# Designed miniproteins, single chains: the designs that were tried, part 45

Each design is a single chain, and the fold is of that chain. pLDDT is the mean over its residues in the fold that is shown.

## One batch from the design tools (miniprotein)

Design m1652
Fold by ESMFold2-Fast:
Structure m1652 (fold): chain A 64 residues (1-64)
Amino acid sequence: MEHFEQAIELGAAGRTEEAIELLKKAIEENPDFALAYAVLGSILESRGRDEEAAKYYAKAAELS
C-alpha cells in the first residue's frame, strides 16, 4: 500500500517514470490490487501508450 500511495504523489508531481516503477512494485506485493492496475493504465494512457494501458485496465476489470 505504501508504494501505491507514493506512486500517486509522484504521478501528480509529473514524475511519471518513478510513479510507474512504484506501481509495478505495488502489483508485485499484491497481484490482486485492482486499483494499482487501473492507475498504471491511466498513467500509460496519458503518455500515449494506449495498447499497454488497455492491458492494465483489462486486468483491473478482472480483479474488480
Scores: mean pLDDT 80

Design m1653
Fold by ESMFold2-Fast:
Formats: sequence, C-alpha cells, structure tokens
Structure m1653 (fold): chain A 62 residues (1-62)
Amino acid sequence: SEQKKKIAQAMIDYLEALSKTVELSEEQKKLLEEAKALVDKDPEKAIELAVELLRQIYLALS
C-alpha cells in the first residue's frame, strides 16, 4: 500500500540520519541496505527490518 511505503521510507530516512551520529556495524549497514531495497517491493518487510535496526541502535546507546 502507498501508506506502508511512506512509513517504510520515513523510518529509513530517520535511520540514515541516525547513522550519521552512530557508527553502524557491517551487519547493521547491510540490514539498512536490505530494508531500503524492500521499500517498493515489500514495505511491510522493510518496516520489520527497520524496527530491528532501530532496536539494536537504541540498545547500543545505553
């Protein structure tokens, strides 16, 4: 759906902005690129991967 794609894109934009201030591991960079690739084809999976990456980043900030 169009709205799911917009949500996925907004989450990815936020994660890209966050990656400017937080060092991502190679695995986390791969996860972000996979999420970006899925925005148009499978926005629900893109959101799922973005949520997982965000969770990992927040755990690392504590």
Scores: mean pLDDT 85

Design m1654
Fold by ESMFold2-Fast:
Structure m1654 (fold): chain A 62 residues (1-62)
Amino acid sequence: MDVAAAVQILVERGGLSREAAIAMVKEILQTGGDLAAAVDILVSRGGLSEARAREIAERMLA
């Protein structure tokens, strides 16, 4: 995963602050690229809908 690109996606598409985006990208990296865990992190900590979290997570992990 490109960390800089993932942070940019979360800021632009997720409406998150850069600090929050960086924190969430770090947590997602700790999952080893598990899509389900990434979606859960974005929903529970990012306040994103499940559908939006899934779209963003799939783009970040591709």
Scores: mean pLDDT 78

Design m1655
Fold by ESMFold2-Fast:
Structure m1655 (fold): chain A 69 residues (1-69)
Amino acid sequence: MSKEEAIDRELLRLYLAGRISPEQAAASARAAMEGLKAGKSEEEIIDALVAAGLSREQAERIVRAIREA
């Protein structure tokens, strides 16, 4: 599974559980993908995801999913 697919899957799970809006999902996907392409640290990606509207716990789960992909 690609890192981009891991981001999409975790954001879809949050959206289907009613925890984030479609706009938050789209902003978070962009932030995570741009961070990966720019070679940002895990902490910088977490901070970008929190800025996009995720909780810190949600952001950390996405970063773990990226690491495991």
Scores: mean pLDDT 83

Design m1656
Fold by ESMFold2-Fast:
Structure m1656 (fold): chain A 69 residues (1-69)
Amino acid sequence: MDEISAQLGALKARVGGENLVRAYNAVQAGDYKKALDILINEAGLSEKQAQEDLARLKQVVAQQKALAA
């Protein structure tokens, strides 16, 4: 599978499917504050882990946009 599938799989395992979908949609909309809120307050991640997972989500969204263009 491609890098996108691997990244999403790892995030889902850590964050949960519902939280991943909501965070992904927030990142896709450019609402990084909402994405961090979901990762920290809803998924229960530390600030450090949430920032790392936000960076991964930003990469996934950028890759998806590149493929869709």
Scores: mean pLDDT 77

Design m1657
Fold by ESMFold2-Fast:
Structure m1657 (fold): chain A 97 residues (1-97)
Amino acid sequence: MTPAQTQALVTANIASDSGLTTVSIPANASAAETQTLIFAAALQAYPAIQKIVVGALPGAGTKNLADLLKAIDAASRAATLANDQLPTIQVTVDTST
């Protein structure tokens, strides 16, 4: 799939879920493309997460997908602990070369 098609699927999954945000990444997306799509989708879907994710990201910009996913998971846990009660977030990543 192309990066544009991946972004469309991410947007559709977020819009179709009632209280659940799902991000699906195709196996043929590059690490940089996957990272950008997940970050953009998370920031648009949850403005409350935007503040937390920006503060939790390791380094300015993007190094790799694992660091980004770890930051998203940490932000979700931190928001829940702070009694911010975010919707369930599920990320499926399938990257291959």
Scores: mean pLDDT 46

Design m1658
Fold by ESMFold2-Fast:
Structure m1658 (fold): chain A 115 residues (1-115)
Amino acid sequence: SVVITESGGGTFPEGGSVTLSGKVSGVDFASYAVSWWRQAPGRPRVRLATLSADGKARSYDPAVAGRFTISADHAKRTAYLHMRDLRREDTAVYTKELIGDDGTFFGAGTPVTVV
């Protein structure tokens, strides 16, 4: 079974920064692409960033391009979303996705509030 454990959420000031982490167990993490999604209250889920399984290709939603960075550490089995220059509009639940040939898997989500 795949388990994704997300951490790093909380309450942060405007202009601040935070790194969200999503640790993976139960699979070979290096075989999966990773995405980060967010859902603001009353809004649909939006895919923010994707990193290819080989770590070489990245894509970003225009709303966060240049402010957010996706990365992964295969030895630690952890993907990261580095969020800088936080805005009140970044207030949302953030969820990690794994994308592989055997399917897609989501974490439980971690809330981020910007004040």
Scores: mean pLDDT 86

Design m1659
Fold by ESMFold2-Fast:
Structure m1659 (fold): chain A 75 residues (1-75)
Amino acid sequence: DDKLKLFELYGRYMAKKMETVYNNPEVAKKILEIIEQARATGDVEGGLDEMLKLIEKYAPEEVKNFENFRKSIES
């Protein structure tokens, strides 16, 4: 599904940003685990919800970008 592919791309982008910009490799690893879980189960909505929790806690300034992404893939 295109939705899963877009989620994987955005999630990898956020994981890299957490590692390089926010200097938080532990959160980067958690984001990659969320992507892998979504791929295994097909539960993209659950993955989006878990990723939002990490962004709100560790990079709150990224929340608006994440909200825009979530709206762009819609449903």
Scores: mean pLDDT 85

Design m1660
Fold by ESMFold2-Fast:
Structure m1660 (fold): chain A 79 residues (1-79)
Amino acid sequence: EVEELRRKAAELDVEGEKAYQNGDYETAAKLYRESAELFRKAAELAEGTDPVLADYFRRAAEKSEELAKQAEENYKKAK
């Protein structure tokens, strides 16, 4: 399950980056947030068993959340 969550989250990050590069900030923000949620879930499941892996997932979730916030700001300014 942890590995499946990681794989799906990474795939969403790639899709989010493509949307961002195309100026589709709303889609990018959605994809990055979904990625962050999956990384956060993976971190929770890895807690207590693999602290290095859990830390990796937390940092990945924070990065995806930051990218989502950036995309949301760009979306709000676009008309």
Scores: mean pLDDT 82

Design m1661
Fold by ESMFold2-Fast:
Structure m1661 (fold): chain A 87 residues (1-87)
Amino acid sequence: LKEKLSGLTKDELTKIHGVGPVTAAKIVEYAETGHLKDEASYPPNPVIEAVLKGEITSAEELTKSYPQIDPASAQNIIDGINEAINK
C-alpha cells in the first residue's frame, strides 16, 4: 500500500474519479505516516483508515459500520480509494 502511494501528490490523487481534495489529502497522510490525524474533515478519518487497511471492502459494509454515510458517498469512497491503491 505505502509503496503504491509513494510519490503521489494530493493533486494527482484528485484526478482519480471519486477522490476529492479531502480524500486525496487523507490518502497521502496515510501513505506517509500509516495513520490519519485530522478527524474534523469528511469523510471521517476512521472511515478512510478502515478502507485503506482493508477492514471495510464494500459500500454496504461501510454504511453498516457508519450509517451516517449515504450509500452513494460510501461507494465513491470505496471506489476512489481502491482506484488510488490499484493505479
Scores: mean pLDDT 67

Design m1662
Fold by ESMFold2-Fast:
Structure m1662 (fold): chain A 99 residues (1-99)
Amino acid sequence: SATEELLRATAEELEKLAEEYEKKAEEHLEEAAKLANMPEEIKKLKEASKTDLKKAAELIKQLLANTENPEAKEHLRLAAYYYGLSFTYRVLAEQKRKE
């Protein structure tokens, strides 16, 4: 289902999906911030996710290592997952524009 939809999707539809997944990632980061009381580190991660994916990945790895609350860890993992999807859809949209 998902693969067939990706093959048929326009660049604009893929960009919209990327934006929706980025918002889901940010929602999970906000829940993690509340549960683990780490608003400044989450703010740094949100900024890094827009400009430097390598830095964003390193920051989320550090947050996972330093977070003891299991619900906050799950929200951090979901944020990583949705940021990964957002990146993938942005790359696919760019590839579609070149076709």
Scores: mean pLDDT 79

Design m1663
Fold by ESMFold2-Fast:
Structure m1663 (fold): chain A 57 residues (1-57)
Amino acid sequence: TTQNVIVTGPNKEKAAEALKKAGFRAVISGDTVGVSTTDPEKVKKIAEEQGNTATVQ
């Protein structure tokens, strides 16, 4: 099942770059980064490793 992950935090641009490098389609929209994925836990891990918060929807 595909889920949306919303990334917020001070290093969101680094998170977006790391997510894109890992093969995820990360989209920066204002103060957030959105990812639609079948592996939300991997997205959350990458975002949190960059010092951000990730919420799985």
Scores: mean pLDDT 81

Design m1664
Fold by ESMFold2-Fast:
Structure m1664 (fold): chain A 58 residues (1-58)
Amino acid sequence: DDKIKKLLEEILGKSPVNLDDSFYSLGGDSNKLTILEKRLKEEFGITLPNSVYFDGYL
């Protein structure tokens, strides 16, 4: 959705982002993924599964 897409664009520092691409393919790293996890939990109540740290897919 648009809010999650905007959050990804903010964290990655690029726009547009395609949600079908892995976070790592979009230029993310483990540090940025940790920031994304924290913000998803705080803003949307969403917890990322550990598998996202291996493949980067949301």
Scores: mean pLDDT 73

Design m1665
Fold by ESMFold2-Fast:
Structure m1665 (fold): chain A 102 residues (1-102)
Amino acid sequence: SKAEELLEEAEKLLKEAEELLKEAKKLLEEAKKTGDKELAKKAIELAKKALELAKKALELALEALELAEDKELILRAIALILRAIGLIIEAKKLIEEAEKLL
């Protein structure tokens, strides 16, 4: 169904966002330890990309929720919505913390 396709696309974007955010966290931790502003800038770049992907995934998951006719698809959409919101909050917090190192 269209809902299933939207959920599959949202899940792929969230997975990519999670990997980018994981790398951004490593760079931020190293930047805090060393004072390296270039690592802080790189962490911001990756976190901003993760934020964009998570926001797009949220939009797709919300559209899927509107189209979902099955309880299973509804629950899957809600799970992806919550995951996307979590990543958005985390990415914004990481950007804020990294900017303080500049």
Scores: mean pLDDT 92

Design m1666
Fold by ESMFold2-Fast:
Structure m1666 (fold): chain A 75 residues (1-75)
Amino acid sequence: MDAVVDRLLAEAKRIDPALAAQLETLSASEQFNLLKDLMEERFGVKKETLEQMARNNPDSLVLVFSEFLKQMVAE
């Protein structure tokens, strides 16, 4: 889990530095919860689905989050 959160934070630093700065004030668990909330609110992805991806397919989760972050900053 922690390694996935570190990868998500690294992608946020590349794509949305303001979001990354906000995330860096939080623990790893709080960072993941904030990202799950954003993905559910903005893209309708269930938090349970994101948690399953983090456990079973973390590489896909990182790719999905990176694409969603790019779409958010392109608004």
Scores: mean pLDDT 78

Design m1667
Fold by ESMFold2-Fast:
Structure m1667 (fold): chain A 74 residues (1-74)
Amino acid sequence: ELDAEIKVALLEIFRALLKKTNELPSDKEVKRIVDILRELGLTDYAKEVEKSKNDLDKVLEILDRAIAEIQARL
């Protein structure tokens, strides 16, 4: 699933950038993350990110869980 592998790589890049900057994601970054999660069928994780967009630690935890789940299916 090449498209799914690329989308997972993009989520990993966002996660790495957020960890390095230690800053909250911008509204545009939240939208991109949410869109990628929805395209991967991870709609519940997308909703969790939208709810937690003002909590960096929670966004990172959600991304860790989402990446682990989709990687287990690849």
Scores: mean pLDDT 84

Design m1668
Fold by ESMFold2-Fast:
Structure m1668 (fold): chain A 65 residues (1-65)
Amino acid sequence: KAEEYEKLAKEIAEKFGISLMVARFAVLAFEQTNGDVEKAAKLLTERFGLSEELARAVVEFIIKK
């Protein structure tokens, strides 16, 4: 459970060039919003200043995994 989230977060950080902390938060935000792409992406833009395009791409990557 937690280890699978950590593995996914590392893949996101590496692929998108964002910090591991932000990647971990993205995975948790997606889970916490019950897979709501728009809400999870908005949390990333508001909290970490990611562009809407980057935040959406990160969340879409999580869905594919």
Scores: mean pLDDT 79

Design m1669
Fold by ESMFold2-Fast:
Structure m1669 (fold): chain A 76 residues (1-76)
Amino acid sequence: MKVTKDSREVKAGDIFYTTTPTVEDIEKVEAKGVKEIIIAGTPLTDDIRKAIDKSKIPVHYVEVGEDNALAKAKEL
């Protein structure tokens, strides 16, 4: 499985990683059949949280600095 940071490049079964989530990115990766989303860095807005809930994609949410966000995701 591949981890991708670009919503346009994600393929079915990949993991999408982002530090700057947008509703559009979540909708695009859902349509492409991503396995999991990892969101790190900034607190989620209500719009993004609703997009995640509607998509039903498994999401790991990590509110830490970008430099260690991926390392922290392994603790979840």
Scores: mean pLDDT 70

Design m1670
Fold by ESMFold2-Fast:
Structure m1670 (fold): chain A 65 residues (1-65)
Amino acid sequence: SRPPDSTAPRGSLEQLAEEALLANNWDYEKAKALLEEFARLVQLPEEQRKRLMEALERLYKEKNA
């Protein structure tokens, strides 16, 4: 896709990642697996899947920094 104006609000994907981390006591591997399964079940668009995983990694990294 070429339109450079469809960046989903980072807040909504970041919130999903945070909820996954909270549900798994900030266990990165479990949160990642949960989000990957969620994305597969609901067939999230590829762009949103990438952003969701990036939000997860960023949140986890920020908490550990």
Scores: mean pLDDT 73

Design m1671
Fold by ESMFold2-Fast:
Order: C-alpha cells, then structure tokens, then sequence
Structure m1671 (fold): chain A 56 residues (1-56)
C-alpha cells in the first residue's frame, strides 16, 4: 500500500499532464477517463476503483 502510494506520487506529474490534455479536449469526463486509464496501465487497481466510485 505504501509502495502503491510512492508509485502514485512518482507518476503524479505525468497523471496531471495526461489529465490536463484530456480535459482540454473533452472536459472533466475525459480527464477522469484518462487518469483511470493511465492508472490501469500502472496496475494501480485500488486507486482506479476509488476513482470509479467517485465518478459514479
């Protein structure tokens, strides 16, 4: 869990960049989708599930 948090922190700048680019193209929904997709690629299933819950 701490390892997951450390990985998330390391990737936060990339996540923000991807989210911002998606937001510019499709707004909040696109930004959230891009963040979820990126985290899925990283294997961060717990964080993805939390974001889906917040999305719903």
Amino acid sequence: REEDRAKLEEHVPEIIRVAKEAFDKGGVDAALDAIIEYLEKLGMENVVEELRRARA
Scores: mean pLDDT 75

Design m1672
Fold by ESMFold2-Fast:
Structure m1672 (fold): chain A 82 residues (1-82)
Amino acid sequence: MLKPLSEEENEEAVRTVRELAEETVEEARAGASEGKVAARLAGAELLVVAAEVEGASEEAVREMREIVRRAAREVEEILRKR
């Protein structure tokens, strides 16, 4: 087993996922293609999985998953309004 991530490393992982999620929502609002937006959301999910495998805390993983879920919902709403 890899050593659990530090508090700072957990905060960095959450921040990275949040930044990617926010960028994805902004690109959807700017008219990015459905495929591009889907690829970015998939990338955010992959980062959550990578962080979990690397030993991110249960709390950090939960926060990251919630961030991605909210971004996916916002993106779906934006795409439906086109």
Scores: mean pLDDT 81

Design m1674
Fold by ESMFold2-Fast:
Structure m1674 (fold): chain A 64 residues (1-64)
Amino acid sequence: MKEVFDELSRELARAAQQGVDAVIETLKRFAEKYGLEELAKSIINAIKARDTPPPGTTIPTIKL
């Protein structure tokens, strides 16, 4: 279990540099590899809700 956590932590740290979508994809791949898809879905949904801005909360690019 320690080796799995260490590997996951390293991959998540790497994915975090690419953005939240990469973190979600990394979690999906690990969940599929270890048979944790049901658990991962709940975790991914929670992470996505926290990291994704609420609807209508975006920074628009203003071009003059």
Scores: mean pLDDT 64

Design m1675
Fold by ESMFold2-Fast:
Order: C-alpha cells, then structure tokens, then sequence
Structure m1675 (fold): chain A 80 residues (1-80)
C-alpha cells in the first residue's frame, strides 16, 4: 500500500497536470510559459516515480517538498 506522502505526491501531480493542460490549451499563454510548464510537469513525473520506487521516508519527503515548490511555480505562471 502507498504511504500518505506517496498519496499526496500523486494528488499534487494530478493538480499540476490539470493546470499545465489548461495553460497548453490557452492561446493567450506565451510559448515561453508553456515550455516552462511542460518542464515542471516532466520534473514532477520524475519525482513521483522516484518517491513511488523508494522505501526511504526522507527521500519521499524531499520529493514532496520539491513537488510543492513546483506546484506554486505553476500557479504563479498561470497568473501571468
């Protein structure tokens, strides 16, 4: 079964994916913002895989902290 930290990472990945899709579909979003949003989504996918494959609680926690930071960056990009 998944740990609470792993479940939270999955939830945050879903939230970021939704925001990135909205930005990609918006013709008013600049190409530079779209490129950064896709880079963030790819990085979160990597962090999710690492956290799901890890039995180390500290590695899972570090991945969650980076995912949270990246989610805030995506939210700021969408506000621009």
Amino acid sequence: SLTPTQVEILRLHDEVARLVVEMMLDPRTSPEVKERALEILLRIGELQRRALDSTDPEEQRRALEEVRRLLEEVKELKRE
Scores: mean pLDDT 88

Design m1676
Fold by ESMFold2-Fast:
Structure m1676 (fold): chain A 90 residues (1-90)
Amino acid sequence: SLEEDLAAARAEMEKLGVSPEVIELIIEGAKAEAAGDLEKAKELYLKAIEKLTGDKELVETVKEALENGDEELKKKANELLKEAHAKLKA
């Protein structure tokens, strides 16, 4: 179920040392996405990325990709999200 998936994701992020504030932003973003509220999900995920990296350029790149629907920017945003996730494990 969504609730079980989110609980498992929360536990994994806690094990990785992700801050509670960032975990809440990611969980609320995932809930919004599951509810079909893509605009709210976008805002919450961008806040999480900003907190994780402190990189304003990364946040702006992801925001532009999500707003414009450009296939190349979506690809770049996906790679940057993977890099941000990898930094959490380093």
Scores: mean pLDDT 67

Design m1677
Fold by ESMFold2-Fast:
Structure m1677 (fold): chain A 63 residues (1-63)
Amino acid sequence: GVEELKKELEELYEELKKLLPDDVATLGAIEHEIRKAIESGDEEVLKKLLENMKKFLEEVKKK
């Protein structure tokens, strides 16, 4: 449900903050997208954002 997706997004954001602590612009953009998705209450929007964030996290891990 929405609450589980919200929790997963928050956990991924914390992981990204650890990997990119000085990339304020990227983190700010992601935080904005998470906030908008949560405010929408749209499960499909949350799922799509979660998929995109997971892909981005994998790209960051590749270095």
Scores: mean pLDDT 81

Design m1678
Fold by ESMFold2-Fast:
Structure m1678 (fold): chain A 96 residues (1-96)
Amino acid sequence: MSVTLSHKNNGAEAVGWWQQRPGEPPVFVAGISADGSASAYDPRVRGRFTISLDKEKQTYYLHMRDLEPEDSAVYYSVDIHEDGATFGAGTTLTVT
């Protein structure tokens, strides 16, 4: 199973995704600078999750492949600014 999440950036310096499983705190999954020059991934998703950028649309994509039941969670996209962060609405992913 593979899923792609999308996020439109409106002037943030970086975009990231956080995973929250039921009863657990949110944890960082993946992030990228607005220009795409720098990216970071949690070791547990490295090689399975990748980020791409459509510069024309200012849209960021988190490509999640080889999904496992443990990837079932709410995923939050986050705009990262120097003075704070803006959290998007959560997307619930269920892997059976």
Scores: mean pLDDT 80

Design m1679
Fold by ESMFold2-Fast:
Structure m1679 (fold): chain A 64 residues (1-64)
Amino acid sequence: MDEEIERINEEIKEASERLTDGVDPAQAAAELSRLGRRLIELYNEKYGPLRAGDGIPVKGNFKR
């Protein structure tokens, strides 16, 4: 599972480089957003949910 996180970090670095070089900056920015979200997903799966604020996408009946 650490390999997946490492791969995503490498892709983030590549996308950041493309953004800096001005090569399809809009596409690079979209990729960075996608990669960041996936990285958070993997961290939650590996380390478990955040206890302070839960940070879990929960569809509950919480009504205030």
Scores: mean pLDDT 68

Design m1680
Fold by ESMFold2-Fast:
Structure m1680 (fold): chain A 63 residues (1-63)
Amino acid sequence: SDEAIAEAQKEAIEIIIEGTKEGKAKEGVRLARELMRKAGASEEQIEEALETAERLGVKQVLA
């Protein structure tokens, strides 16, 4: 459902950001993609979440 996809996107973004902080960005991205695909997200939605997480992660690392 759309609600499940939106929830998965939020969780995926958090996973990527935390992974980036811990030096495990590649692992975080892999888990995030898996989570979103399982929820039924499109490749476009997955790409949007990755881009959002990268922007937010860079800001958090530089803070």
Scores: mean pLDDT 78

Design m1681
Fold by ESMFold2-Fast:
Structure m1681 (fold): chain A 92 residues (1-92)
Amino acid sequence: MSARERAEQLLREIADAVFDAIDNDKSVEELKEELKRIASRFPDPALQQRVLEIIDKLVEELKKATSKEEKRNAADRGIHEIAQAVREALAA
């Protein structure tokens, strides 16, 4: 699997984990640990750190959200930021 295919697969795993947690009312702390495990599988240390920072921000936004719509909006923004970080890393 190429570095690009690996990064795109990990991005999908992160998105799936976030939306599954929202739809099943999973603990934000459990989600955070799951997302950190997925992020640790990125081969580039700089990309891994950037993804971890975005995950921390996303987790804080999810904690502040009071409705499923707010949680989904926070998830969409967080996933978009991770996707952008992946695209920028792969362009280098």
Scores: mean pLDDT 83

Design m1682
Fold by ESMFold2-Fast:
Structure m1682 (fold): chain A 99 residues (1-99)
Amino acid sequence: FTPEEVEQRQEAATLAVSAAVDAASDKPAEERAQIAGVGSALGVALAAEGKSPEEVREAGERVGRDLEAGLEEVKRLLERLAETNPEVAEALKRSLENR
């Protein structure tokens, strides 16, 4: 990956996490931690698909409002990435496992 691609993915992860945690401010700390993890994975996956910062932020907000829906969105993205960018899908799965 180029330094620019790494930076874009890191920015997307941060943006999605920030939006998700803000939307989940009223939730318990354990749930917010899970939401942050899902938001991070979603941000990286969306950046890998070339989605805009605005789309990343909106996706993060959805995860913060509904963790179950967020998990389904990440699952669908990982399925698509496994077909189009299997290396990115594998990296995200490993990242989620290693925490």
Scores: mean pLDDT 76

Design m1683
Fold by ESMFold2-Fast:
Structure m1683 (fold): chain A 101 residues (1-101)
Amino acid sequence: MDGAAMAAAGTEVRDIALAAGDLRAAAAGMLGVGAAAEMGDDARVAAIVERARAGDLEAAARLGREVVIERLRSLGYSEEEAEELTERAIATVTTHLAARL
């Protein structure tokens, strides 16, 4: 994937979710866009952005989380490890976003 297009997609999802006050959706959406891009999955990058643009932040966050789990499993992590690491990553990014507001 083009790095500039990935960065633009992640920034758009972040800004939409932050405007709605949903820090966890911002974190999950950004991480999901990054993971989908690393996997070469342009369709799932587009799907996360489309859900965020539609105002369905719950659907955007859910898809983002699922993509991060799939990426970690592709790297050899177990399902349980991938779920734990994904939740920790979302919590860490959420805390970082909150500290900047």
Scores: mean pLDDT 85

Design m1684
Fold by ESMFold2-Fast:
Structure m1684 (fold): chain A 90 residues (1-90)
Amino acid sequence: MSVEEARELAERRGEQARELTERLVRAAEEEGRAIETLRRLIELLREEIEALRRELAVETDPARRAALEVALRTAEELLRELEERLRELE
């Protein structure tokens, strides 16, 4: 896999993860569980970010590094968005 192909695939997966997160948050809001759901998603994203940082620190393959960098950026952006939503509800 080329660096460009790895990056494009990771970006596509990131868009799918964002759409799924939006649906989960909306469903939780309708059930009155938005705060609980947001706190759990924030916890999972923090764990994922730490895992991605550890993988990136030891990865030497340029294509895998590009995919990990995109995944890390997407996870960090989602974390900021969810933390902002939680702040608005509290």
Scores: mean pLDDT 84

Design m1685
Fold by ESMFold2-Fast:
Structure m1685 (fold): chain A 98 residues (1-98)
Amino acid sequence: MSFEEIFAETRPGADAAAEAALKEIPNLTPRQLDIKSVALRILAVAAGNHPKALYTAAQADIASGDLETARRIAEKLRELGHTELADEVYAQVDAAEA
């Protein structure tokens, strides 16, 4: 099995997990948000740099106050060509710093 085949198999699971995590973020503690961000970043890598999983990890980082990690995720999203998601994360980080 190629890496591309493995990533294709994990992609639907990554999408569903990211969507579920987005709904949970407002109700999580800072510690739970940190764990969720790490888990989502691992999932994103396993799913071929899944943009929704990276975006959701950034949302968890913003909610926990880890704005530096959120900015790094936004930069990665931009490098991967997901400019609209990157711009959304940057705007949210800037709003959180204001």
Scores: mean pLDDT 79

Design m1686
Fold by ESMFold2-Fast:
Structure m1686 (fold): chain A 83 residues (1-83)
Amino acid sequence: MLSEEERQREADAFIADTEALIKKANEAVEKGDYKTALRYVVAAYISLIAAEYFDTDPERVERLRKLVEEASQKVDEAIEKAK
């Protein structure tokens, strides 16, 4: 098993990755690249699951999950509007 210190570093890394992926998804939506935006949202969910596995702070993970869900909704709305 990883040490508690190593586990916290992994959690911080996955949280940072998730935030970066959300930003990239939003940027892709602004460019009209909805396929790329969807790929980033999926990657953000995968990174969020990893963050949840390593993190001991449920409130931090819950806040991050809400941000991923908001990004997902924004992408879905943009796709619907583009039809």
Scores: mean pLDDT 82

Design m1687
Fold by ESMFold2-Fast:
Structure m1687 (fold): chain A 59 residues (1-59)
Amino acid sequence: SLEKEIQKMLFELHQKAVEEALKEADERPDLTPEEIYRRMNEKFDEAYKKFLEELKKKL
């Protein structure tokens, strides 16, 4: 189940991104919650699209 593996990997990547964003927020109080949320989502979306396109090429 390739699709299930993809979802699992993306979930793990998302969790890591959230944890890193929270750590960065603690270290950088100049970042607003909105900016942290946007940065996290932009990185996740970009990673997801790249991963999906790469997968499409491999299959």
Scores: mean pLDDT 74

